Designed miniproteins, single chains, continued (4). Designs and how they scored, part 40

Each design is a single chain, and the fold is of that chain. pLDDT is the mean over its residues in the fold that is shown.

## One batch from the design tools (miniprotein)

Design m13368
Fold by ESMFold2-Fast:
Structure m13368 (fold): chain A 100 residues (1-100)
Amino acid sequence: SPLDQRFQVLLTSTHQTLQDLIDDSRTQFSQASSVSQIQQILNDTNQQLDSLRDDDIRDVRRVGLQYGGSQQRIDDLINRIQNQYDLTRQQIDNYGQQYS
């Protein structure tokens, strides 16, 4: 359906954005010269994750409404996206610890 195609585009975009953030944070951690720099990278990356998560949730709601998605389908995708952001945050935190 058009809804399924649009939701798949949103999921693919979220996945790519999260992979890019992981890769970028790992590069920044490897170049950090102090624990203070690692902490700054973590704080900046976590702020980006929060902003991007909120944007993605808004996009899911907008698309769901425009393409006739049920509330359950919209909520299910929002929950899936939130879980992906939570897992990504944990992964980035773990990398920061490895480089510190």
Scores: mean pLDDT 90

Design m13369
Fold by ESMFold2-Fast:
Structure m13369 (fold): chain A 64 residues (1-64)
Amino acid sequence: MVGDKYLVTHDIPKFNEDSLELKKGQVVEVVEEHPDGTVTVRNLDTGEEGLIPRSALADGAVKI
């Protein structure tokens, strides 16, 4: 998963203070995997980094 790129297919809302909001059509790269079921991603369109649930990535994005 680290280094994998994903195309966001559905808007992913901000879940908490540490989480990132993602919009349909954005491309993200996985920077780090966490044992709590979250991943740190970089939004390649905005340059922002933040946490998202791994489930949100699985349901709202496709690996490219």
Scores: mean pLDDT 79

Design m13370
Fold by ESMFold2-Fast:
Structure m13370 (fold): chain A 70 residues (1-70)
Amino acid sequence: KPPPPPVERYRFTPEERELWERARELSGGDEIVTAHAVATLVRRGDFSDEAVEEAVREAREVKRRADERK
């Protein structure tokens, strides 16, 4: 069966789902940090444990800036 047209930003691929779960656990349940981390990982196409930790760290910095703007 042919694949449908793209645009699954809301729906995660199997790999992205695992990343989302791991990123969320690492960030302690912060959706902002998790979403940013997953986006970074997907962009790089590297779903390694090291990449996950680095993405979470970067996402946390972004969240800090957003939190300050609050």
Scores: mean pLDDT 69

Design m13371
Fold by ESMFold2-Fast:
Structure m13371 (fold): chain A 67 residues (1-67)
Amino acid sequence: ARYRGRVELDGEVVGEGVGNTPALAIAAAVGVAQMVLGPATIVGGEAERATVRFEDGKTGVARAEPI
């Protein structure tokens, strides 16, 4: 299966990615978000949803959905 990951910060999509699992799709989306916003850490969540914390203290949500 394929999944699309998105990282949202304050209602805006700041990164998107695709992967064969929800976790890989989220990781790809976080990687894209880091290219613009700087380093981020996945703080917690389930396979299809995670909390992402950026080094500037901003917190976003990552989600994965089947495509």
Scores: mean pLDDT 80

Design m13372
Fold by ESMFold2-Fast:
Structure m13372 (fold): chain A 110 residues (1-110)
Amino acid sequence: MKEALEETISVLEDLIKLYEELAEKWPSMSEEERQEAIEELLERNEKAIKYYEELAKEYPELKEILQKAIDLLQETTKRLKENPEEAQSILKETAEKLREIIKELKELKK
């Protein structure tokens, strides 16, 4: 569990960095760059969701917190597909919510 918890935190921290960097770059990006970046992000979200679903099966103690991450990424994916014009706002909001999930996971670590 401790190793899985540390790996989960690391993966979420990497994901937050991607969301924050994309949100920062967003105003300076072309429409083509924005479309490509969103497509890559959506693929990464799908992989992260699948990873957390499998991890929750192996570590039931983490299921509640992992489900919060899964639900957030699913909602973010839906919002980005339906309202791409709001992408910068959605990216910033999601990064902040993911940071709160990491805080909860870190409390379980120590």
Scores: mean pLDDT 83

Design m13373
Fold by ESMFold2-Fast:
Structure m13373 (fold): chain A 100 residues (1-100)
Amino acid sequence: SPVEELVELLKEKEKEFLEMIENNASNEELRKFVEEFKKEVMEFMKKHNVPEEVIERVKAAFDKVLELIKKNASNEEIAKAVEDAMKLAYTLASEAADKR
């Protein structure tokens, strides 16, 4: 299932991100990781014909994470924003799948 593949991708990326935070990764390393994560999620959604409106909402959530990193927000604020972006991506992708 595409939804199950997305969930696995999100879980693997969350684990890697939390390990980066635990290891005191630089803001530049966190930015590069989030940009790659965003790209992988966007490409996955486009490949599975998720509506453009849904893709744009998820893109905006990841852009918010990137803005927090650029502002040198706390690791806790950045981690929460990543978690919120992942939950949004999963919820919207699942809802889009249910409409088919």
Scores: mean pLDDT 79

Design m13374
Fold by ESMFold2-Fast:
Structure m13374 (fold): chain A 98 residues (1-98)
Amino acid sequence: DYRKKGLEAYKAGDYEKALEYFKKAVEEEDTEENRGLLGLAAVGNGDRELARRYARLALESGTVTGALMALLVARALGDRRLAAEAFDVFVEKTKEFL
């Protein structure tokens, strides 16, 4: 529910509301997707430190989804180092399924 409300706010450009809803979404269900969405909303809201923190949390889950979410946030931040780290994790995890 909060994830859907956050996505609606994000699409409307209301990054403050999106961030509030995604924080609640993470509280209800702490998934890599919700961590990544919180990071993206934080970028839109100008909260670069919060964005980087949640990108790291998504990445450190050690999943393909977490790496993809971290890569999206890193790209939105223009953070080349974080993007490279996320890409390395993505490659490592996807090799297990090839």
Scores: mean pLDDT 85

Design m13375
Fold by ESMFold2-Fast:
Structure m13375 (fold): chain A 81 residues (1-81)
Amino acid sequence: MPSSDEVLDEVLARAQEALDELEARAPSLSPEEYRALLDERIAEMRAAFDAAYPDNSGARAVLDYLAAELRRWGEALLAAR
């Protein structure tokens, strides 16, 4: 099975890709549309990791942590508008 470090690196890479997309799209989206997109990207990441690492509770914990961080960052970005 993959190491916790390997799983963390993959989650961080996907989180960064989602962050970059959200930041690029933010100027063209309403706050409601932005929150919907953020939730969609978080759900997609969670589903992808559950499919790739179905029995890895560590992967889920790391993803849940990063999902919470992405939500905090997204709300901060929206508040700065």
Scores: mean pLDDT 73

Design m13376
Fold by ESMFold2-Fast:
Structure m13376 (fold): chain A 66 residues (1-66)
Amino acid sequence: SMMALEREREQQQAADDVIELYKRELEDPNDVSAYIARSLLLSTLSEEQRKEVEKKIAELKKKLEE
């Protein structure tokens, strides 16, 4: 449905924001504000989007270790 498509777009935007906040945490791990903001956004995501974000975060960690 159209409502499901719009919701998917909103969830994707929030997921992208979570990933950007995670990159900020990697730049300054002592900045708790990024961690708090990421945790809040992550709580708004669906189970499917949370799994997708977790996968992307794992890929970012792997790239940093290479």
Scores: mean pLDDT 75

Design m13377
Fold by ESMFold2-Fast:
Structure m13377 (fold): chain A 70 residues (1-70)
Amino acid sequence: SIEDQASEAYGRLIERFFWSRNPDARRVLSEGLVKINKILLENDPNDPSTQQEIIKIIEEALEKAREIEK
């Protein structure tokens, strides 16, 4: 389900944040977390469109972190 995909993606974001030692990568991941928190405060977390937007933010943050850590 989209809910399972969102939960899995969020777990990957949190894991990478705690294990990354690059301050610029951590900053990008932190910015992703801030955006997710704002969306969850302003929207229904059970809405599939909200879950899809969260997945998009997570994937963008993870990709930016990967590029910084190259």
Scores: mean pLDDT 83

Design m13378
Fold by ESMFold2-Fast:
Structure m13378 (fold): chain A 135 residues (1-135)
Amino acid sequence: MKAVILGHTFAFEALERLKEEGVTEVTIVTTPSFAEELEKYGKELGLDVTVITLPFSGKPGEYWKLPEEVLEKIKEADIIIITDLLLLSEETFEEIFKLAPKAKFIVYYDVNNYLEEPLAEFLKSKGAEIIEKKI
């Protein structure tokens, strides 16, 4: 079973869940600051880990543009986990759903971040499993 994680904030918890789901191969798409720690942790869990780094601008409304390498991993994924809703645009979420229509979508949502609420509701409407977190 193959999975893709997009983000970093809840990515450690996402890796633990993927191990419980029986996932063997994980692609982690994350920022450079978290890449080494997430790769090490995933390997400690016994997962076959590939890490792809994308820069984070930190600016509201500036989203990740997913390179072809990431899109190919998404097409092959049985499970897709989104740990940081604000890194992706609604258009990019729609592209992901079109590429992986049979994948299980899991979304980590920070209930204290009001900017994430509309995106969490949109993803729930598409059949994603929402995991509520407090930071």
Scores: mean pLDDT 80

Design m13379
Fold by ESMFold2-Fast:
Structure m13379 (fold): chain A 75 residues (1-75)
Amino acid sequence: MEKRERELEIVAELYLKINGLNVPLETVKEAIKKNLEEAKKEGTLELIGAKEEDGKIIAKFYNKETNVIYTLEEE
């Protein structure tokens, strides 16, 4: 599996856990992918990376307009 494909899957899993949603993983992953591609075209948001570390899922996004890094992690 390509690294970016796995990172998108990790972000989708984290999103489902945080929001308590019962939606197919693939549906959420595709929605996130489209939203990130649109944000990248607009120069607003870019996925830096996503990983699992010490049983926690961590995802980082960079906002190019505000020069701020957003971190989303599993509780």
Scores: mean pLDDT 73

Design m13380
Fold by ESMFold2-Fast:
Parts: C-alpha cells; sequence; structure tokens
Structure m13380 (fold): chain A 58 residues (1-58)
C-alpha cells in the first residue's frame, strides 16, 4: 500500500510526496524495488540516494 511504501522509504531516509508514492505503487503493483526504479526514473529521488538504499537492502 501507499502507507507501507511511505514507511519503508522513510526508514531509508526518503520522503517523496503522496502523489509520487501513489504513482510508484500504481506502476509497481506494490513491489518496493520497482517503486524505487519508478521514483528514480521520474526524478523524485536521486541516483546516489537510490544507490545507498540498495546497499542497505543487501
Amino acid sequence: SVQDLRDYLRSLGFNPSTSALREAVKASGGDVEKAYQYLVDKGYIGPMELTAARILQK
């Protein structure tokens, strides 16, 4: 859900807008990794920030 994605992103230090989160959820079907790619593609989060999040997930 949008709330689950928001809480997860906030735990990693990201705080995109509610509209961006809704777009990411719609585009990814709730998949967190696809949502990250969507947010980067739209420019809502930066590549360096996404790289740090990927390291933390491993």
Scores: mean pLDDT 69

Design m13381
Fold by ESMFold2-Fast:
Structure m13381 (fold): chain A 55 residues (1-55)
Amino acid sequence: MTKEMQELLDKGVQLSKENLAAYKAGDWEKQEELTRQMFELSKQYAALRAQAYAA
């Protein structure tokens, strides 16, 4: 696994924790923003994984 892939996983964990905190605080706008960021991060990870398997 590359350092870049590991950094994306670490960011995913952090975003998940922040999303849970926003949910508990009732901050729906922050929840939507964090969910969007998690989706984009998932796309980046999938692209890196696809490139690793193609090489």
Scores: mean pLDDT 79

Design m13382
Fold by ESMFold2-Fast:
Structure m13382 (fold): chain A 66 residues (1-66)
Amino acid sequence: MSMREEELRETARRLLDSWRQDGRPHTVEVTPELGQTIQEVATDPETRARLRFEVRDGRTVLTFLP
């Protein structure tokens, strides 16, 4: 695994952990690469069920539901 891929995975894990602890919905525009990494890191069914991905005008928008 490259250092860049590991950094993305660490960022994804930190975001998901923060959002889980906050207990509120979050909506953020992410790069397609980060969006893919977030989906790959979210291995538990509960977290995956809370994630929504939308593509608008070539931009990836991620929503994390409470």
Scores: mean pLDDT 77

Design m13383
Fold by ESMFold2-Fast:
Structure m13383 (fold): chain A 55 residues (1-55)
Amino acid sequence: SAMEEERQKLIELARKIIEDLKDMPTATINHVVEDLKLSFPELREELDKLVEEFE
């Protein structure tokens, strides 16, 4: 579905952003992730998994 395609694109974009920031302090990464969760609350679980993957 179109919604599923948009969701996957957002997850891939978030992954790239987090990967680009992985060498930043954890507090900075957490701030960016929290902002993403506020913008896309339906992706909160996926965003948490991405953060854990890059820890």
Scores: mean pLDDT 77

Design m13384
Fold by ESMFold2-Fast:
Structure m13384 (fold): chain A 79 residues (1-79)
Amino acid sequence: SLLDLAKEAGVLEEVEELIDKAVEALRAGNDEEAEKYLMEAVMLVGKAKGWSEEEAKETAKRLFAEMKAGVDAALAREA
């Protein structure tokens, strides 16, 4: 998982803070802010792991789609 990679890279706390902000932004309907925070989290991990900018961007896009689907599903259950 991204969090496991962040722990290995020594940036777990920073990544967790960014992921929390991304989730809060999605719950508030702020998709652009959520994508920004998630991109920053993935770029932190990618830099530590030696990923290319392209690899980091593709990973962020996939994780954003997964996170958005999860938040949308959670909100639907709360409705």
Scores: mean pLDDT 82

Design m13385
Fold by ESMFold2-Fast:
Structure m13385 (fold): chain A 90 residues (1-90)
Amino acid sequence: SDLIQQGDRARQQGDNRSAARYYRQAGQRLNDQGQYQDSIGYYQRAIDLDPDSPVGVGSLYGRGVSYRRLGQTDRAQRDFDRARKRFNSI
């Protein structure tokens, strides 16, 4: 089943937590496939929908990894720092 389609359906139903979880999974899968730019987009959606949860924190970390793979070191470091601060606040 398409993780993106599942995320979009959850979003349409107002289930932001499930939508964020699907988008995070899509971002992780795209990152594993070397599709770093697309991965960043789905991690961004997950962060926007559920920022202060384990899903949001994991998505910040995942987006940071994707930024680092693209050589965007400053953006990667910012995401890692934000993930660490939010993890310590959970």
Scores: mean pLDDT 89

Design m13386
Fold by ESMFold2-Fast:
Structure m13386 (fold): chain A 66 residues (1-66)
Amino acid sequence: LKEETADAIGSLYPEPMDRIVRGVALAIKRSDEEWRAYLAAVEHLRATRATPPSLSEVEAEAARLR
């Protein structure tokens, strides 16, 4: 889906957009995986303790889940 969208946008913006759009789509895919790990870390920490987790704890848990 993201690759199909990148190809469609590239057709609309020919100068020199096709390579840039494809690069952005790949970057978004990587960021989506990191964001999912972050959300999983937040849910895990919430489920295992009564106090809200700090940002540092969430980042550490997200790195562990990768």
Scores: mean pLDDT 56

Design m13387
Fold by ESMFold2-Fast:
Structure m13387 (fold): chain A 64 residues (1-64)
Amino acid sequence: ALSALEAAALLTEKMGEEVGRNAARLAAQLAGQTFPEDATAEEIAARLDARGAQHLADIARKYG
């Protein structure tokens, strides 16, 4: 089944920048972390990377 993270990545590819930010936010939530709505994709990715969630950080950077 398609995971929430995979769905976010797919939507980011189809919709571009707007969904890229939402994909990064979803990735952060899936890692058990919450971020304010104003957080950038890079900011979220850096935080996820620091926590050892490299695959989620990669998704945030690649599509955000």
Scores: mean pLDDT 62

Design m13388
Fold by ESMFold2-Fast:
Structure m13388 (fold): chain A 93 residues (1-93)
Amino acid sequence: QSRLQSYLDDNGHLTQDGFIKFAVNELGFSEQLAEKIFAKLDVNKDGLITKSDVIEGGDLLKALIFRLIDANKDGTITLDDLVTLVKLLKEKK
């Protein structure tokens, strides 16, 4: 939660660059893997994840990212994991 906040931009948005740095430093991902995961999380294609979404879903977002990595590595259904993530985030909004 608090650690993720240090990777947000001046407006409190998580950009692709901020996400890659967060994923590499905090989650131990490669830059290439972090970029692929960001593309899957950016479902609205605006290039941003907002501060509200990040703060509310900090630990949940980390857990869902770990689940997406396992699915991506094994070539399993990644779209279902994205749908699950979106539904969980929407239930709290």
Scores: mean pLDDT 57

Design m13389
Fold by ESMFold2-Fast:
Structure m13389 (fold): chain A 78 residues (1-78)
Amino acid sequence: MAREKAIKRVEELKKAGKLSDEVYEVLLQFIEENPDLDEETLERLIKIGVDADKLGFTPEQVRLAIERLLELEKKRKE
């Protein structure tokens, strides 16, 4: 359920011109590779992509930011 909402949100943002093709692909890859992410983490991940794309960050910089978010989320549960 949360994953389906996240995918739809990313598609809507791309159609609205708020995501580049490259950042859109990065966000979809992380959503698909991490099926256990909760809705709040998925929303943060999408926000990082949108904000970074707006600021002109590279797809690699977006990837690193999302990886850091996921590391912090894992440590929170330990």
Scores: mean pLDDT 79

Design m13390
Fold by ESMFold2-Fast:
Parts: sequence; structure tokens; C-alpha cells
Structure m13390 (fold): chain A 77 residues (1-77)
Amino acid sequence: MEKVREIAEEAVRRILEGEDPYEVGYEAAKEAIEKLGIEAAEKVGMYAAVQLMEAGVPQEKVEAFARGAKEAIEEAE
């Protein structure tokens, strides 16, 4: 659980600092899959999406993040 939160919090930080949300989502999900498995990648995506929404990040950026994460998950199987 803690590792999932750390990956998600780092992804949120990167997006808030101006990195591309799609690329961040893809990389965060890929890291979660490699270290913790596919179920963890879904948890990372969900936790990060909630934090982005609470931080007032535009819906378009949250959706881009979700698309990146989804692509990484789909490529893993």
C-alpha cells in the first residue's frame, strides 16, 4: 500500500510541475506493474486521479493521465 501511494504522489508532483500527464501516467503505471503487479497499477492510477482532482487540475489533464496509465496496463497483458 505505501509503495502504491509513493508512486502516485510522485506522479502527481510531476504533473503539477508541468510534465506531460499522459507520459507521467504511462510511466507511473509501468513502474507499478514492474514492481508490484497490474492490480497495483490500477490503485496508483485511482489514488493519483483523486489527488489531481483535489488539487484543481483540469479534467483534460486528469483524462490524459488516465489514458497513459491505461495504455501501460493494456500493454502488460
Scores: mean pLDDT 83

Design m13391
Fold by ESMFold2-Fast:
Structure m13391 (fold): chain A 97 residues (1-97)
Amino acid sequence: SALDELLSLLPHPRQRAQLRALEALLSANLPAEVIGERLLAAGLVSPAAAERLRKLLEDQEKDLKKLEEMIKNNYYKTEEDKERVEAYLEYLKRKKA
């Protein structure tokens, strides 16, 4: 998952403080660049890891916007897009946010 890839960018990904900081920043719905900057400022990641995390989050945000547009327009370009939309809707049902 994208979260597993993000966790791999943190030094010592099993450290509770690093995981809690990442979860808090993600839950605050902050822009990707702000999340990277906050982790860098806290000393949790290297500058290179922070930049990689920012790009990963930006790509995920663009992907989510495409999924939301497909849902709004009820139009899918590929079968894979339809499966991704269905998976996203199931995720939202489970989250109950």
Scores: mean pLDDT 63

Design m13392
Fold by ESMFold2-Fast:
Structure m13392 (fold): chain A 73 residues (1-73)
Amino acid sequence: SAVSLQVGALILVMGHELDGDSEAAIETIRETVERLVREGATEEALDLLERVIRTSKDEEVREAARRLKEEIE
C-alpha cells in the first residue's frame, strides 16, 4: 500500500541519516518515489518528498528530495 511504503521509507531514511549514510538515504527515497509513481500514487510520492525536505537534517538529502520533487511535478 502507498501509506505503508511512505511510512517504511521515512523510517529507513531516518535510520540511514543517523548512520551518516546520505547515499543510502537518497537511494531509499528515489526507489520508493519511483515505485509510488509507477503505482499511480503520485500524491503520496510528493507527500513523502515534502516530509523529507521538512524533517531531514542532512542538506544533501534535502537537496536530492527537492530535485526529485521537481522531476515529478
Scores: mean pLDDT 83

Design m13393
Fold by ESMFold2-Fast:
Structure m13393 (fold): chain A 62 residues (1-62)
Amino acid sequence: MEELAKKILEGAKKANSAAAVAAAAHELRDLGLVTPEAARRAIEAGSKGDAEAGLEALEKGL
């Protein structure tokens, strides 16, 4: 995991909110630090209020 991706992911973990996870997914995708599929899964989990599943998707996509 690159340092920037790690910082974004840690920020989302500390916020512990579905909205923060969705925001991190968009940022990581736009920076090319996560796969489009992982970002999509994280955004979907976030829309369902599942921050934990969203974080797991992002970690697997790095």
Scores: mean pLDDT 80

Design m13394
Fold by ESMFold2-Fast:
Structure m13394 (fold): chain A 74 residues (1-74)
Amino acid sequence: SADDAEVERLVDRALATVEARVAAGENEQAAIDRATVAVVEELFARHDPERAGELALRFAERLSERLEEIGAKR
């Protein structure tokens, strides 16, 4: 779906940002928190609040899943 495609794009972008920040010496959780805030702010700037909230929840769930998969590979 269009929602799933947007969420996956946002998660991929957030993970790339986290990887770059951690490589630059930032703490992983701080990098995740900052990337999450940036995505949520963008969603609320571009969508109505109800839609932004739905997409933000889907983003958070999918980001958590991808981070667990990455952690399990270590």
Scores: mean pLDDT 85

Design m13395
Fold by ESMFold2-Fast:
Structure m13395 (fold): chain A 87 residues (1-87)
Amino acid sequence: MEKEVVDALLETALEMSKLAGKTYSEEELEKMREELLKHFEEIKRESAAEAAKGNELAAVVNRLLQGDFSAADEAIAKAKEKKEAAE
């Protein structure tokens, strides 16, 4: 489960970076995956606390950490909508 959640977080980050015109190499992605796995418990705690404060990104991360993978699709859709509204 933890690895699947980390993979979902990484895929979401990749899609959002692509929308911002930034790409990551396979090497950078592997380092990010290792970092997420290493700090999984801290990220889980922090995302829950930040989500409670109304941080939308933290709410998405918290949902993904609870196994709600639909949060990734919602985050990507919202990022696309914001990009459309910006220009």
Scores: mean pLDDT 72

Design m13396
Fold by ESMFold2-Fast:
Structure m13396 (fold): chain A 80 residues (1-80)
Amino acid sequence: MAELIARYRELAAKGNEAYEAGDYEALAEYAAELARLTALHHGVPEELAERAAEAIRADPFNEEKQAAIVEELKKHVKPL
């Protein structure tokens, strides 16, 4: 848990730096990794977590695609 929280903080800090610098490509990479780790933490299979990360990396501002990914991942989240 502590290791996961530390990684989230690291990625969030790097994402903020990229956003402030206008480096949206780097921001997309950090956002994708955060999504992957979040999915894995909720028990989503690694292959689906990687697919979600790739989709976010390709189009980090596409809310419609992100919503579709979240709905698919919810089917694989361990209940409670």
Scores: mean pLDDT 73

Design m13397
Fold by ESMFold2-Fast:
Structure m13397 (fold): chain A 93 residues (1-93)
Amino acid sequence: SVKDILIEEALKELEEFKKEFPWISDEEYEKIKEAVVTLINEGKVDFSSLTEFEKTIMSSILGRSLDKLIEKGLISEEEAEEVRKLRSKIAKA
């Protein structure tokens, strides 16, 4: 499914982000990971439990994932627009 492909790519991008920002705790990365997976699977997450920094990382991970999936030809424009809607939900929270 497109959600499974997006989750797989998002988790890869989160691991790369962890290497770039090693001062972020493992607990905080696990929280971001759970929030990203929930948002992709359910289209919603409790944003009130997330800091502005955590939301910024989530948006960045989804953007990087979207760019990679478009580059690889693994996602349609309609599916890409659904990912952009998820990023918009983060931005409005």
Scores: mean pLDDT 84

Design m13398
Fold by ESMFold2-Fast:
Formats: sequence, C-alpha cells, structure tokens
Structure m13398 (fold): chain A 56 residues (1-56)
Amino acid sequence: SEVDEMSPEELEKRFGVPQKDLLAMAGVTEWDPNNSRLQALRKYLEKEEKEGELTP
C-alpha cells in the first residue's frame, strides 16, 4: 500500500493528524515501520480515507 511506504511527515500531511497524535493512536512512542501497531494504524488510516472520513 502507498500508505505503508509513507514517512511520518507524509502521513501528517495526507491525513491532517499530528505525528504525536498518530503515535498516541497506535500506542507507541517511536516510528518503526516494522511495528505491528503502526502497521495497523496505517491500515486504519487508509480504510478511513477510502470511506471518506479522513480525506482532505
């Protein structure tokens, strides 16, 4: 997924959610692309965008 390849800054710009709040939503303190919680967050954001919730 395109969202899985995004940097933290790109996620913030695309979804309009601050990086600190994205980490809080995932329940983690750092950006690790292999972290299962962050992977789940990326999938959640992609789903919400497709359903019109978080689109700009």
Scores: mean pLDDT 74

Design m13399
Fold by ESMFold2-Fast:
Structure m13399 (fold): chain A 81 residues (1-81)
Amino acid sequence: AAPRWGESVVEASTEEIKAQLDAAEALGVARMVRLEDAKPGEKVVIVFAQGADGRTYVAVGRDSPENREKLRALVEEAAAA
């Protein structure tokens, strides 16, 4: 089956998001595909896809329409592999 994808926009630092995703990766429930830097106070988009292995593949970057499309492509490719 094709991987399901989704996105969430949050007003948080990439460091805070990385810490949460590192913990989830250590538990074997998620994998970080891409993490891009954002300035303090900038909104970041979290794009995710469910893999056939049951893991959530995640990419994080600055919120823009162009970046959402790019990050979506990365997580869908990683989740399908």
Scores: mean pLDDT 72

Design m13400
Fold by ESMFold2-Fast:
Structure m13400 (fold): chain A 78 residues (1-78)
Amino acid sequence: SARQAQQARYAALISRMNEVLMRYLRGEITPAQAKQELLAAARAAGFDDLLAEIEAQEAIDAFTIQQFIARVQRQGLG
């Protein structure tokens, strides 16, 4: 169903964003690499509003990644 497909997209996006956050926190990727991976994840999920918000950030840190994850989680619950 459309609801199941939408929920799967939210779950996949949240999973990928959490993977980016964990790798960033472990020092495995740079802020620039984290931004590129978040852009790719948002693009693949088709969330154009989130994509625009990520693109507007000069640099991404752990706080910013956590805020994007929280935003997606709130949308997935509505």
Scores: mean pLDDT 83

Design m13401
Fold by ESMFold2-Fast:
Structure m13401 (fold): chain A 86 residues (1-86)
Amino acid sequence: SEYKEIAKKVLELVKEGKLEEAKELIEKNDLNKLAQELAKLEGIDLTPRVFDALTPAGEKAPVVALAANDAELEAKVARYEALLKA
């Protein structure tokens, strides 16, 4: 599925700290479908966190929230990867 692969790529870019590229990828694609695929993947709801932080509107609050919760985001990504591998 197209959006499943895009959702995985968004998470990989976020994990690598390439937030600008992740934002571009989200902007070029259907945000709602990406949110659904992220929520669907192993039942881990990263959707509000990821999309709030990657909002292209330039609102600092979501971006600051991602930076403030970097360790939590990393932990969720690592757990998500472990669940996908298991």
Scores: mean pLDDT 55

Design m13402
Fold by ESMFold2-Fast:
Structure m13402 (fold): chain A 97 residues (1-97)
Amino acid sequence: SKEEEFIKLVEEAIELIKKTLKEDKSLSPVEATVLAIEAAHIYFTKKLMERGGISLEQAAKEVLSSIDLAIEILEGKNPETVKQLEEIKKKIEEILA
């Protein structure tokens, strides 16, 4: 289902951000804090959708916004993670189309 594919992509995004927070020593304390907040936002958005609190479309918009902020922070610092987040973003957009 579209919901199951979205959940997999959300889990991939969370794991990428968690890995980046652990491994990327170029992040400032502010950048690391914002990325951690965005990972939490993605996680709780997924949980709220799974509980029927919001639609898939609303959950996807919220998650895409968080991915965009993560890409902006990592742009020029971590091109591999940016590329992977952009691929996840594209797949989420394809679910909504």
Scores: mean pLDDT 89

Design m13403
Fold by ESMFold2-Fast:
Structure m13403 (fold): chain A 78 residues (1-78)
Amino acid sequence: MDRNQQISDQIRRDADRAGLSPQDRGIVMATYSRAVYQMTVNHSTPQQVRDFVNGWMDRNNASQTVRDIVMRGIDRMS
């Protein structure tokens, strides 16, 4: 629990420092929450999580900055 909370807080800080809009911050946090669900509930492999997250971000037209923040967060979980 504590590690996931610390990673979530770090991602939020990364989004704030990047000057993301509330909408883009929402995409970052929603994508990260989905990644955590895939890892913890579905027991997906790291590659399956990355594939899922990239596909979800593509469908939501996520910017490169959003993608970079999300992928760094996922790498911190691995």
Scores: mean pLDDT 77

